Designed miniproteins, single chains, continued (2). Designs and how they scored, part 58

Each design is a single chain, and the fold is of that chain. pLDDT is the mean over its residues in the fold that is shown.

## One batch from the design tools (miniprotein)

Design m5999
Fold by ESMFold2-Fast:
Structure m5999 (fold): chain A 68 residues (1-68)
Amino acid sequence: MVVTGSGDRGIEAAREAVRSGKPLKVVVGGNTEWRSIGEIAIEEIEKNGGEVVASFSGFEDPTPAIEK
């Protein structure tokens, strides 16, 4: 599922998690644009030398099987 305003908020949340030493894994699905938004967040974390290891789970969405 795509979170509204996920571009800026998702990236900032990921940065804060890395700074705090808390692991964060961003998983976005539910539509065609989910991949781009999730990819941007992951790329930002990697650029800052962080690690994404937490996810938004609880969505029974087959999108990850269709688009990876």
Scores: mean pLDDT 47

Design m6000
Fold by ESMFold2-Fast:
Structure m6000 (fold): chain A 66 residues (1-66)
Amino acid sequence: MAEAQELAARIEELLAQLRANKDDPAKVRELIAEISELLGRLDELDPAMAQEMKARLDAELQAIAA
């Protein structure tokens, strides 16, 4: 569905912003909150795609923590 692809594209954009702003803890928290909200919406439309996007978020968070 178009909505699932639009949500996935927005999550991809926010993941890129998360990488760009990794040294700003306040911005990182804001981006994580927004990504989590969009992931919840995506899960209602396409659970498999939401699970893949969540795995990418988890990988980015591990990279930032290192």
Scores: mean pLDDT 82

Design m6001
Fold by ESMFold2-Fast:
Structure m6001 (fold): chain A 66 residues (1-66)
Amino acid sequence: SAEERLRKELLEAGATEEQIDTLLESIARLRENPPGLSPAQTADLIDGLVRIVKGVIAAIKAGKLR
């Protein structure tokens, strides 16, 4: 599933399982508000969030963000 792929990618990036569970729950809540997000909009949102999270983790590992 998309969620399983996201979990694996975030674990490889250095996220904890707890952080990933929180992110997936947040994505589910965002899909419900605003109501009526299409599957394509949901996929785009997930991709954007993954990129942001990976970027933050990379910045922390590089010492650019503490």
Scores: mean pLDDT 69

Design m6002
Fold by ESMFold2-Fast:
Structure m6002 (fold): chain A 58 residues (1-58)
Amino acid sequence: ATDDDALKEALKSSPTTIEEAVSVLKKAGIPDTAANSLLDSLKINSVDPLEALKIALK
């Protein structure tokens, strides 16, 4: 599976918080450092980090 597959599976779980999204990404096989780095970047650069992540995966 690709990193994109792991991200799509994480979003299928419909996480309501960034912390839930990190947990789902880690369970889907994305390393802790990559999952945290991605979501930290979105927290810094986006008003709604989860919505920004969903848009990026379109």
Scores: mean pLDDT 63

Design m6003
Fold by ESMFold2-Fast:
Structure m6003 (fold): chain A 76 residues (1-76)
Amino acid sequence: GKVLKFEVKLKGLSDKEIEEKAREIAEEAYKNGFVSDVESTAYEIYKALLENKDAPPGTVITIDLGDGKKIEITLV
């Protein structure tokens, strides 16, 4: 399968800044042909980042896009 990897620092970010990070990741996934819908992908990433807002550095968040494609986000 294909995996697109990102590193994100969430500590000290507002919810709006986390939303902006989610959008940046979704746009990169779109540019790499992993997703066709930036808005729905950004929302899924945003939810996952919010749920892990206080998770320790080194936590890996995996978003399964189907068709053997995944996004992996490592918290730093």
Scores: mean pLDDT 88

Design m6004
Fold by ESMFold2-Fast:
Structure m6004 (fold): chain A 75 residues (1-75)
Amino acid sequence: MTEEELREEALEEVVRALAEELGVEVPELPSREARLEYAAELIVRLEPSLSREEAIAAVEAVVEARLRAAREGRL
């Protein structure tokens, strides 16, 4: 599994976790960019004080943290 594959998998997990928390269903998301934008939209619904750019940065930070944990054998 490459780092890009792990990053994609982590992003899909973040989308599912956020959708479950909000009680919404996940639509079919055709690209990494679509998944990132959808995750950011869900974060803004949970924290309306965040801008879209701040929400996107938060999603990317969580994905990178999961990648780090996977490399350290903690996932």
Scores: mean pLDDT 78

Design m6005
Fold by ESMFold2-Fast:
Structure m6005 (fold): chain A 71 residues (1-71)
Amino acid sequence: ELSDEEAKKAIEEFLKRLVEATPEDPEKVLAMLEKLPEIARKDALEAGRPELAEYAEELAEKALEEAKKIA
């Protein structure tokens, strides 16, 4: 199972790749990023990791803001 540090790094890398893909398919990337905060929160809470839920939700919201600037 992933450590908290490994999970946080994976979340950061995933969101960075999504933001970088925004110019290629802005509509689909934005739709995905809009749903990610809720999904990440739910999944992390179900896994018993509320700290990761807050972290993932915050990063996904920031990624959405950056993607909107690029789109």
Scores: mean pLDDT 75

Design m6006
Fold by ESMFold2-Fast:
Structure m6006 (fold): chain A 96 residues (1-96)
Amino acid sequence: MKKKKELEEKAEKLESEAQTIRDRADYIVKGLEEGAKELREEADRLKASGTPEAIQKANELRKKADELEKQMEAIRKGADTLVEKLRSEAEKLRKE
């Protein structure tokens, strides 16, 4: 009989790798989301002081928070693309 068990084991490995990528991406994104939140809260406190120096620092912190949000989107999109590719390869192996 054809290599059905070997192809099934390869498909399961690809699905396991896809899940690991998803879990790791979610963990990293959660850390970046918390970091962006802290930067925004600090920026709001600095802005409330009303000094030119504090306003400048608040603007810098908001820019860093915006950069973290862009990084989160890039990580999610990259993980989605890779997970879809691995799951597609696993499905193709199961159809053989």
Scores: mean pLDDT 85

Design m6007
Fold by ESMFold2-Fast:
Structure m6007 (fold): chain A 94 residues (1-94)
Amino acid sequence: SKKEELLEFLDKAIEQVNKYRKENPELKEMADLAISVLNDIKWLVENYELTDEEIERFKKIVEEMLTALQNKDKDSLIEKVKEAARLIKEVIEK
């Protein structure tokens, strides 16, 4: 299912961020923030029904978060964290 594909994608993203944290100790704070958001999205997906559009929006946000982390761009990471939080709220408030 698309839900199972998103959960697999989130698990792979968490593994990728953990690898970045191990290889770049100076990024620990940014990596911990990203992992926290990825776990929040994972919890949401496990407990709520998401539309295909919502799944694709989360995938895009996660990809952009990973890009910000790779570029050591804290401002872009924070903006993607805010975007994820807004989408989480939209799903819960349905």
Scores: mean pLDDT 88

Design m6008
Fold by ESMFold2-Fast:
Structure m6008 (fold): chain A 74 residues (1-74)
Amino acid sequence: MMKLSQEQVDAMLTLFRAFTEDAPTLSAELVLRLLEYAGRELDFEIPEALREEIARKPLIDEAEFAAILNRYRA
């Protein structure tokens, strides 16, 4: 089962903060775009289960995103 490193978690949280602008949350669609960017441009191996968990939520805040990412951390 593919796992995220701490560096990958920290990088994705930094991207999340950049995408939020003045909003406390991101839509699931925007978070999925962030995960696609991390996979394609940063060459991160994103677990499929992580994408599925994000897709079940309408809105995600930073604390919830951090908690989700840490469930998939090695």
Scores: mean pLDDT 79

Design m6009
Fold by ESMFold2-Fast:
Structure m6009 (fold): chain A 74 residues (1-74)
Amino acid sequence: DILEKAKNAKTADEAIEAAEEAARLAEKKGKGVDADTELGMALISKGVGETTGDEEFGTEMAKKNAVKAAEIAE
């Protein structure tokens, strides 16, 4: 479900939301640090997209990081 949300995110913000949900779930399983790292990378990816004007690139990279966070949470 969280993994599906991450894969289906349409914006960097939606990907970050999925990564935040994954980080919360991972914390309950003792994997919070690894998931928080991927959440941080998703936030950086959004910033890169905003700075370069490449919104699609920022969204794609944030989704990849959100998927990794969701995989850590499962």
Scores: mean pLDDT 79

Design m6010
Fold by ESMFold2-Fast:
Structure m6010 (fold): chain A 83 residues (1-83)
Amino acid sequence: MIEFEPDEELARLAVETLRKAVEAAKNGDPRYPSLVAAAELLLAMANVSPEVRKKFREAVDAIDNGDYETAEKLVEELEKLVK
């Protein structure tokens, strides 16, 4: 049995990067668009369920709309799904 699955690690890294993007956006850090792009690329390389992809998209949309409270909640839910 494979104890390490690259897709699971990529999914976790994508969600962790998205968490950093939300925090950067809340703080007005100009790096947040680069963090969002990095998170999207990592998730695109990961084999995740449609539910995870949908929730990730909703979190990115919330960041783009300045709804950081919704984005933070969605990222928290994503962290539970990829662990």
Scores: mean pLDDT 79

Design m6011
Fold by ESMFold2-Fast:
Structure m6011 (fold): chain A 62 residues (1-62)
Amino acid sequence: SKSQELTNKGLELYSKGNIEESTKLFQESLSLNPQNVLSQSGLNGLKSKLSPETIKEVLSLL
């Protein structure tokens, strides 16, 4: 789905250090599908100032 595509792009940008753009993509993903757990986790990780590596590790366990 488009929501999942936005989540994947958000994670990619987050891993490259583009925090601002990744945040927007996670928010857009959630606006399309509020139940998207990966986008919720990604956005919460950004708010908690977790490293991109930590977010990827946590998401791989979900």
Scores: mean pLDDT 75

Design m6012
Fold by ESMFold2-Fast:
Structure m6012 (fold): chain A 95 residues (1-95)
Amino acid sequence: MKEEKEKKLLEQLEKFKKDIEGLEKKLEELEKNGASEEDLKELQEAIERAKGLFEQLKEEAKELDSEKVKEALKEVEEKLKKLEKKLEELLKKKS
């Protein structure tokens, strides 16, 4: 049974989703209160690390025929894309 691998991957994806939500909150605070170049750099680096982790989890998921894992991956990907777009918009406002 693939159940243990699916469970572990779903737990990792859920934690990752919360981490992305934390980054979204940080970005919103920076947009509202103003951001230094260092704040923006730290956020960019955090998002790049998140993208790397997403690709790793996506590769691990390829061996699983699991709808739950596919749905969780899609949710995480959509959140990451929205976060990247918001960061790009913030960078344009500050540049």
Scores: mean pLDDT 79

Design m6013
Fold by ESMFold2-Fast:
Parts: sequence; structure tokens; C-alpha cells
Structure m6013 (fold): chain A 113 residues (1-113)
Amino acid sequence: VPLLLLSVLEIYEYLLKYLSPHDAAVAVLYLVQLRVENRENPVPYIDFLRLLEKDPAAAAEQAKAALGHPSIAQLVERLQALLDEMERQGIGTDEEIEELRRILAEVEERAAA
């Protein structure tokens, strides 16, 4: 199934087959950030989805570099900030917000362990 047709949580679960949980979460953060920042131009979002499908490892390296190689604590902070921005702007569906909150909870659990 093309990643373009999958939910955010389904993309995250797909990436966990190829990436560490940290790299998968960074890639998902970057993917959603591209959509939020580029609302009138879907090309960066679609191009990154295609890279995730073809080469998850290369996509994760691109996401980490773009986000400044976030630590797990910084990843928690940035996921929370993205969720707050999406809610403030009314971006995304209730289902997508809930799925991102589930990913955030998993990252927070790993940070606490």
C-alpha cells in the first residue's frame, strides 16, 4: 500500500520495520511538519513520503539533519510543540491529532525508561 494512503500511525508502524523507534518518530515529526509549514504546496510532503517508501534510512537521515539531530528529550518537546501548533491553527483531523499523541506517548515512555 502506498504510504500516501496510510494514516500517520500506520506510517510510523511501517517505519518501525526498518528504523529504530527514535529515527521512526523523527521521520514522522518531519513529515507532519512539512505538511503544516507547506499547506499551499504539498510537493515537499509528497516527496518525503516517496523517500520514506523507497529508502526509509536515507529519509530518516534527512529528517534528523533538517531537525538538527534531536535528542529524545528534544523530540518530545518538538512533537508537543507541533501538536500545539496544529491545534492552534486547526490543522489536521481529530484522528490524526490522536495518532500523533499516541506516538508522543510512546516516545515519552522510552525517554522515562
Scores: mean pLDDT 85

Design m6014
Fold by ESMFold2-Fast:
Structure m6014 (fold): chain A 89 residues (1-89)
Amino acid sequence: MSPEELELEVEAGLILMQAAVTKIVVDRLEKQHPDSPLIKKARELIDKAIELVNEALQSEDPTERRKLLEEAKKLVDEAISLIDQAEKE
């Protein structure tokens, strides 16, 4: 593997791990607050982020992989922000 390919694979793993942990939190909050639109939106964002990471792991183009991982990270960050907002309400 090139250093760039290894770096992208490590980044994908970190994003996937963060998304997986966030999904566990979302699953718990959905049970506690089933009518929360913020939690429903966070769920959609996390599910999409996981899909994007899986697409990045299947891509052989470093440019495409980087773009997909950047988009996935933004969605995870947005989902975490929505969860934080929902827990304060």
Scores: mean pLDDT 83

Design m6015
Fold by ESMFold2-Fast:
Structure m6015 (fold): chain A 91 residues (1-91)
Amino acid sequence: MEHRVSALTPKGAPVAFSEVQETEEGLLKGTDEVLEEVKEMDEFLVAIESSGSLEDVQRLTELVMKHLEELGYKSELVSLTPKLAVIRVKR
């Protein structure tokens, strides 16, 4: 299964998602695509879905959080499960 990156409202309503390739470049591109849809929001959630292991989801989450920090966002891990990570993001 491909990785999925989603942007959601702070209350968890879906705004946008991208099905991404299992590459770092694909994940970051998908992240940038969903960020375009929430650019006007001061706070939102980013969800990362993977069919891999917990360790895979954790690695992908760390990569996305680093990318968000480089873009000037503050990120906080809200939940981490073997199939889903949710990050709270603030400007």
Scores: mean pLDDT 80

Design m6016
Fold by ESMFold2-Fast:
Structure m6016 (fold): chain A 64 residues (1-64)
Amino acid sequence: SHHHMHELLEEIEREATRLVVLGRYQEAIDFLEEKLKEYEGKDKELTEALRKMIASLRELLQKN
């Protein structure tokens, strides 16, 4: 496949990390949730990775 889901995951992780570094946790969560909705039912590995990232960021947000 010319479109590797791993490359897409890396791009999503990069943008989420950028927002987190800026302290924009809720925006990072919202971004990841939109990606989860877009890819839910299309790729299990990608959606599982997205769910784990969302859960981790929600825990960090609740810590404040």
Scores: mean pLDDT 82

Design m6017
Fold by ESMFold2-Fast:
Structure m6017 (fold): chain A 64 residues (1-64)
Amino acid sequence: GPAHGREAGEAALAAGLSEREADKIGTAANIASSQGNEAAAREVIELARRGGGAKEAAEAASTA
């Protein structure tokens, strides 16, 4: 949901990613959690904290 998206986006910004990357990462976490895939949403947030880009976040959201 929106809370997961916000956490992932904020983590991405804190890790030094651009606002565009943070928005994409936040959207991926929000969609995953809204579809009931909480594990994928958590993985996206963890990747954001480590400075992973939008591509890595989207892959995590699709495979978990």
Scores: mean pLDDT 76

Design m6018
Fold by ESMFold2-Fast:
Structure m6018 (fold): chain A 65 residues (1-65)
Amino acid sequence: GREKGLAGARAGAATPGGGLAAASAGMDHISNDAEGAKRGALEAGRGSGTEGGRRAGQVAADMSA
């Protein structure tokens, strides 16, 4: 549990530096696959998904802390 909080802190610490660049790269990937991602997200949105899964992981880490 708590180790996941450390991963979140690392990501947050990187945000003011290189995190924004990494986020932009992720957005570009999603934009490039926007039409496919829409349909994939609707079916894979059952707790997986590209961004949904990451968000759920962060929420779980916050609860575990």
Scores: mean pLDDT 48

Design m6019
Fold by ESMFold2-Fast:
Structure m6019 (fold): chain A 71 residues (1-71)
Amino acid sequence: GAAEARRLLEEAEELLREGRVEEALKLIDQAMKIDRDTALKLADEIGTRLAIEGRLEEAERLGKLMQRYKK
């Protein structure tokens, strides 16, 4: 549900801060399968923060993952 998806996105953001990008993307992918609408909203917020921080490669990789789940 939404609570589980939110927890996975919070853990993924911590992994991104540590530079553990592949592990973070796996958690975001899991969250998308649990609650796509909640996960897309939170992932979009993370992607915006990554872009503002100049982490453009990570933002692009997250964007490609999100595109697989957009209607």
Scores: mean pLDDT 86

Design m6020
Fold by ESMFold2-Fast:
Formats: sequence, structure tokens, C-alpha cells
Structure m6020 (fold): chain A 85 residues (1-85)
Amino acid sequence: SFEEKLEKARELYDRIREALAAGDTEAVQKAMDELKKILLSLSKEERDEVFQELVRDANARGDGEVRRLIARIYLEALKEQKKKE
């Protein structure tokens, strides 16, 4: 369901934040790849909702690095979706 995917996206977002704070570049990349797969499995409207929620949380935390990574994953998912027409 969308709710289950949203919860998984929140979990992966937290893992990205924790891995960045720890300097674990491999864990960051793995969590980013998993988040991208979730975004690719969602409709456009659902992807926009997830993106908005994660960006809002990153902004509330003052975490510009995490916000930048989330924006990158979103753009990559958007490009992949356009290729699957």
C-alpha cells in the first residue's frame, strides 16, 4: 500500500541521515538506491507527496545536505519514469 511505502521511505530517509552523520558513504548510497526504487514504484502524485514530506523534514532540521540528496534521488526517479513511456 502507499502507507507502507511511505513508512519505508521515512525509514530510508532516517538511514540516509544517520549514515551521513557517521561518514558511511556505502550505507548512504545503499539507502539512496532503495529509496529511488520505492519512488519508481509510486504514481507521480504519490512520489510528489513523499518528496514534499522528506524535504519538509530536512528543512525543519536545517539539513541542507540531506535535502540536496533527496532532491537528486527525486530527479533521477523522474528521469527513469520518462524513459519507461
Scores: mean pLDDT 84

Design m6021
Fold by ESMFold2-Fast:
Structure m6021 (fold): chain A 68 residues (1-68)
Amino acid sequence: MVTRTLVVTDAEALKERLSRLRGPVVVYNEFGGVVAYGRDGRVTFGSPLKEGETLTITGEAAEIEALL
């Protein structure tokens, strides 16, 4: 597992990339709220991604490094 922080520049492109993750992943907003959760080859979005928002992503190293 690795943790990376990023600023959302294109919400739809980021959502599409996150939806392709197959390993466990959790995405937190600036307030520590879970905005996306991935498990067993499936990613669920609990909140919309907002452009300009800072997200913290924790997941499998190979998948997260390929995402960024």
Scores: mean pLDDT 82

Design m6022
Fold by ESMFold2-Fast:
Structure m6022 (fold): chain A 86 residues (1-86)
Amino acid sequence: VAQDSLRSMVQGMQDIVDQNRSQLSSSQYQQIRQHLQQAQQYIDQGDVDGAVDHLRQAYDIMHQSGIISDNQYRAGMSALDTVRRI
């Protein structure tokens, strides 16, 4: 189901952030964590659109900070669009 896919995405993003914590500013780290926490709350409520919006914002910050590649960013955004259409 869409919620299971979104939970897997949140976990994957958390793992990337934890592995690259030293490459992030405190502000970038806090913003990413806030968006991932909000996404998790929306997933728990069954609000797929709300979860996707916060995951997109987290991907934007991760991409701008350089901890994910252009290919990883595009793949993540495409996966979020697919989940929303299920």
Scores: mean pLDDT 84

Design m6023
Fold by ESMFold2-Fast:
Structure m6023 (fold): chain A 80 residues (1-80)
Amino acid sequence: SPIEELAKKEIEAAERLIKETKERIEKGDVLKARVFALSLGGIVYVLERMAEKYNDEELKKIAEELDKKYKELLKEIKAK
């Protein structure tokens, strides 16, 4: 379905941003880490809205897991 295809692309983008944010944190590039984390937050928001609009319980769980990872990354950035 169109929603499943869109959600899959957004999930893949979120996973890429998690990896890139972590790599920037490890390299001490706090500014780029913040930029990538903000982009990740935007994608998490989109996935949460999609899950709510279409009553997709599986997508809701995925969005909640990505939100937890996003918040952990923000906490690491703030600690620098």
Scores: mean pLDDT 87

Design m6024
Fold by ESMFold2-Fast:
Order: sequence, then structure tokens, then C-alpha cells
Structure m6024 (fold): chain A 80 residues (1-80)
Amino acid sequence: KVEEGKKALEAAARLMIETSKDPELQEFYRELLEAIRKRDFKSLDELKQFVYEFAEKLKDPVIQKNLKLLIDSIYNIIKK
């Protein structure tokens, strides 16, 4: 279910905010969490596409890759 994917991604973003010591990374995940909360997603594919597009706006290629891997993992676990 798309709501399951949305909740999993929100939980991951919150964990990164709480555990990170990097203020820039914390701010990035706060922005991601806010964007996810404000948007209604019709499918897991739409959620995945949104996160990929959000990641492409980043200048840090490591964080970009990690965010894409995170959403791919969530997508593959939920989509049976």
C-alpha cells in the first residue's frame, strides 16, 4: 500500500534527523519529511518517482545515491 511506503520513508527520515550530527543532513531530511507529508501519492511508483526527483536536486552524490537506494529498498519490500 502507498500509505505503508509513505510511513516507512517518513520513519527513515525521522531516524536520520534524530541520529545525524550533521546540521545540513538534518535539514535535508526535514525538508524531505515535510514534502512527503504535504503530498498525496496515488501509487508506490509515484512515491518512488518523487523521491528520485527530490534526490536529483542534491549536490552531494553520496546522499543522492543513498536516498535512491533507500526508496528502492522500501519499494521492493512493500511491492510483493
Scores: mean pLDDT 77

Design m6025
Fold by ESMFold2-Fast:
Structure m6025 (fold): chain A 87 residues (1-87)
Amino acid sequence: IDQKEIDEALLAMRRSVNDIALKRKPDPHLEKAAEAEIEGLEKRFKKDYEGAAKAYREAAEHYSQVPGEESTAKQLEKIAEEEEKKA
């Protein structure tokens, strides 16, 4: 009924799970990869294709340093290449 309380509880639960994971093995590359991917999306919506490509390449580089995310890194490199072609 109060959607805000439900959303806050869900967010707190996910932050708790992430905190436990980070305490076991902190991975700064995963955090930087997520930030760069968000930046790429923001620049893409602003039609800054060169900036979007740079941000996606940065995200791909960080994901390549995270075990199990190599396929995600490859996909982001391809997206960056397509964005550069639109510039």
Scores: mean pLDDT 70

Design m6026
Fold by ESMFold2-Fast:
Structure m6026 (fold): chain A 74 residues (1-74)
Amino acid sequence: MEEEAEEALKAAQGSFQRAIDHAKAGNRVEAAVLSVAGALQYVAATLFTTDPEKRAEIEAQYRAGLAAVDAAEA
């Protein structure tokens, strides 16, 4: 379960990094699609995690990822 949460978290981080790269390049549609993929992967990570402290960490990373994509699009 925790291992599955870690894999989902890594996938989410990768999707958000690609979203940021596309946003900086002016590819808003690709950035939006990758942000949605990353959000779904973060939801999967939280569903596999039973530790409230780890859930809070994942939630913080998700919010940071959304803020980074938004800033890159500005």
Scores: mean pLDDT 78

Design m6027
Fold by ESMFold2-Fast:
Parts: structure tokens; C-alpha cells; sequence
Structure m6027 (fold): chain A 84 residues (1-84)
């Protein structure tokens, strides 16, 4: 499925970042930044697909309903982080 592909892509990008962090002498700071950007993009794509799947499972079929759901999920995440 598309979701599985996005998860695999994220995991591959994450492994690259982990490799650089564990072997800093073999990689430049620029390579770390580039790998980190790629991981972040892959994570956001995967997370968005997960939220979209959850919205569909809840019967949210319109763009407006989906956007409201995404906004509420992101707000919850931010509030949880700020509470720390």
C-alpha cells in the first residue's frame, strides 16, 4: 500500500540520520543537515497519510472535515509538547 511505502521511506531516511549521528567522523555537517531534512519530509508525508487513513476510518470524506481533523490533531500534539 501507499502507506507502507511511505513508512519504509521514512525508516530508510531515519536509518541514514542514525548512521551519521553514530559516525560523525565519516560525514560532514552538511550531510547531516541534508539527511535530517529528508527524514523530516518523509516523516511528515507518513504522518499525514496516517491521519488521512484515520479520518477515512472515522467517515470523514469531505476536504473540510479532513482539514478540521488534521488541525485538531496538530493542536493536540503541540499542546502536549508545550505541557512538558
Amino acid sequence: SELEKLKEEYEEKKKKVDEILNNPEKYSGEELVEAGVEETIALLKYRQALIDQEAKEKGLTTKEEQQKFYSERLRELREKILAE
Scores: mean pLDDT 78

Design m6028
Fold by ESMFold2-Fast:
Structure m6028 (fold): chain A 72 residues (1-72)
Amino acid sequence: SSADQITQQLISSNPTPKELDAKIPQLSISSLDELIDWLKRQMKKDPIGSVTYAVMIKMLKDEKKKKLEQLK
């Protein structure tokens, strides 16, 4: 799917929080979960980047909550 393509492009590009934020509206709930899992793995491999990864994880979790509320 297009959401899966965007997800893989983000994973391969090591996005900044700003670049991630621009793509968030186009992501499915499944894509958000995949990106959260990937970012958690990156935090374990790169402790120096941990603050940036934590910010991105929060952005994705906030969007997931918003999308779940829109499905009500």
Scores: mean pLDDT 82

Design m6029
Fold by ESMFold2-Fast:
Structure m6029 (fold): chain A 77 residues (1-77)
Amino acid sequence: TRQGLADSGAASLPAIEAFAEEAEATPITDVARLAALGILAVVAELTAELAESLGRADTAARARELAERLRRIVRRA
């Protein structure tokens, strides 16, 4: 269900945030790691859209901010 997908995405947010923090602290030159960060940005954006459609504003805002952070990391590499 959409709610189940949003819950799974929300449960993953702390782990993805930890990866974003590590990636912001260290220059990334590995193409595979950049691709993984790009995939995580898509997951965060989809989580934000699902959370917003379900009225979970705090989760949607958190996921949207995370997606933008991940895209910024990829663009800097």
Scores: mean pLDDT 76

Design m6030
Fold by ESMFold2-Fast:
Structure m6030 (fold): chain A 70 residues (1-70)
Amino acid sequence: SNIQKEIEELKKKSEEYKKLADGYRALANQYRSQAATDPAAYIQYVTALGNAGEAEAKSKEYDKKAKELE
C-alpha cells in the first residue's frame, strides 16, 4: 500500500515535469522567430529551451524511480 502510493506520487511528478517541459518548449517556439533579430527574445528563447531540458530530465528521473519501486 505505502509503496503503491509512492509509485503513484512519483508517476504524478513525472507527468507534471513532462507538462512543464512541454510548456517551456511552447514558450520557446513563441520567441523563435523574434530570436533571430531581437537579443531580448533570443535570451527568452534559450532560457525556455534550457528550462524545458531540465524539466524533461526531472520527468525521466521520477519515472525511473517509480519503475525501480515496481
Scores: mean pLDDT 88

Design m6031
Fold by ESMFold2-Fast:
Parts: structure tokens; C-alpha cells; sequence
Structure m6031 (fold): chain A 80 residues (1-80)
């Protein structure tokens, strides 16, 4: 994959959110990121618990704000 400076900085901002929220993320939580043609696809897999779903939604909202900031299309899928 070819990453521009903008895409690298975008990835760094996403990583900062993950590090900030890490203490609240359950051990059975998984995250998949796919970047193709200027579009980011985020797939979150969480246990079917209210806490895990809430954290997944919070991560999705934070990532959506960052994607909007950089003008990157974001598609979010949450699986329980």
C-alpha cells in the first residue's frame, strides 16, 4: 500500500484514540482497519455485552470525527 503524509498522520491520530481508550477496551475486542481508494473501512468485533458495544460505538464515533477532519470516507461495521 502507498501511504501519503496525510494518510500516515490520519493513522497516527487513530492510534492515539486507541491508546487513550485502551484501558476501557475488553480483551475479547477486535479491530480491523482496511484502507482502499481513499476510503477507510472499520470493522469492530465485540462481545455481546452492553459495555463492549458501548466502547465499540465510542471508538467508531471518535474515528468518524478524525476521518471527517481529514476528508476521508469512513464505513463502520460493528459485529457482536
Amino acid sequence: MQLTEKELKFGEDLGAVLRRLAPRIPPDFSLELRFENGKLTLKLTASPSPEAVAIAQELAEEFKRIADKYGIELEIEITT
Scores: mean pLDDT 76

Design m6032
Fold by ESMFold2-Fast:
Formats: sequence, structure tokens, C-alpha cells
Structure m6032 (fold): chain A 104 residues (1-104)
Amino acid sequence: SKEEVLKKLEEVGYKIGEAIRNNDLDTLKKYIEEAKKLISQLPDVEEELEFTPEREKPILYVMFLKGAGIISDELYKAFMKFLDSIKNKEAYDALIKGFEKGLF
């Protein structure tokens, strides 16, 4: 069901947040692949994501980590490219919710 997929995306988002906190590119790539498989089970939609504080806050923190040299350029680029590829609002918000919990 859609609800089960969104719950799994939140769990995967948590693992992505942990991987970023640990500067672990291999673990990040693994969970990006799992997230993509989960998103492929949802309707194929091209939604415009509005900029909100809830969506922007964790991304700004990742930008800070990259600027401070805490995370690698390759990890940062892989993460940002992945987020930019997500066109389903519910999937994006589920991932960001989990991501914030894993990151902080």
C-alpha cells in the first residue's frame, strides 16, 4: 500500500541521515538505491515541490556540513542529485522527515 511505502521511505530517510552524519558514501549510495525502488512503487507524477522551512532546514544543514568540510564533495553531490530527482511530494516529505531524525 502507499502508506507502507511511505513508512519505509521514512525509515530509509533515517538511514540516509545517519550516512550523511557519518560521511559514509557507500551506505548513502545503498539507501539511495533502496529509496528509488520504493519511489518506483508510487504513481509516476511530476509535482513541483514548494520551498518550505521543513523541507529547507535539513538541506541547509547539509550545505553547511559540506561548506565546513565535514562531508565529502562526492557525498554532497550524490545526495543533492538524488533529492532533485524526487518529483512526488509525499515521497519527498516522508524521506525528509526520516532524514531529519537520522541527521540530528
Scores: mean pLDDT 86

Design m6033
Fold by ESMFold2-Fast:
Structure m6033 (fold): chain A 76 residues (1-76)
Amino acid sequence: DAELARAEALLREARALADAGKLSVAQARATYAEIERLLTTPLALGNQEITQAQVDRAAALRAEARALLAAAEARA
């Protein structure tokens, strides 16, 4: 799905910034909010076209984005 692919791309970019020591709390928060937005709407409106594997992947992406935000906040 396009939304899952965008969320994965955003998370990959945020991880790269975190690894480089360049991820700010504001950037981590914005990335988390955008991933939540991308994944919440398809899960709520397109449930007939969404498999359990896609739901599980979305949950994993959200959990990882939340962990990146928590790590950025802990370093601030």
Scores: mean pLDDT 74

Design m6034
Fold by ESMFold2-Fast:
Structure m6034 (fold): chain A 56 residues (1-56)
Amino acid sequence: MYTKEEIEEALKKVDIPGVPKELLELAFSRVKNPDDLKNIPGVDDSTAEKIKKALE
């Protein structure tokens, strides 16, 4: 489970055009593992991959 500090740092690294910061924050907070990102409504495959890389 990601901490709030890890989510904040990932949000600083991820700038995805057309994706609100609130959606990115929700994606990070709900992820139990990186593969769950694609199951979040509004997150496409390319957005999920960018978020997954930011969490590394």
Scores: mean pLDDT 66

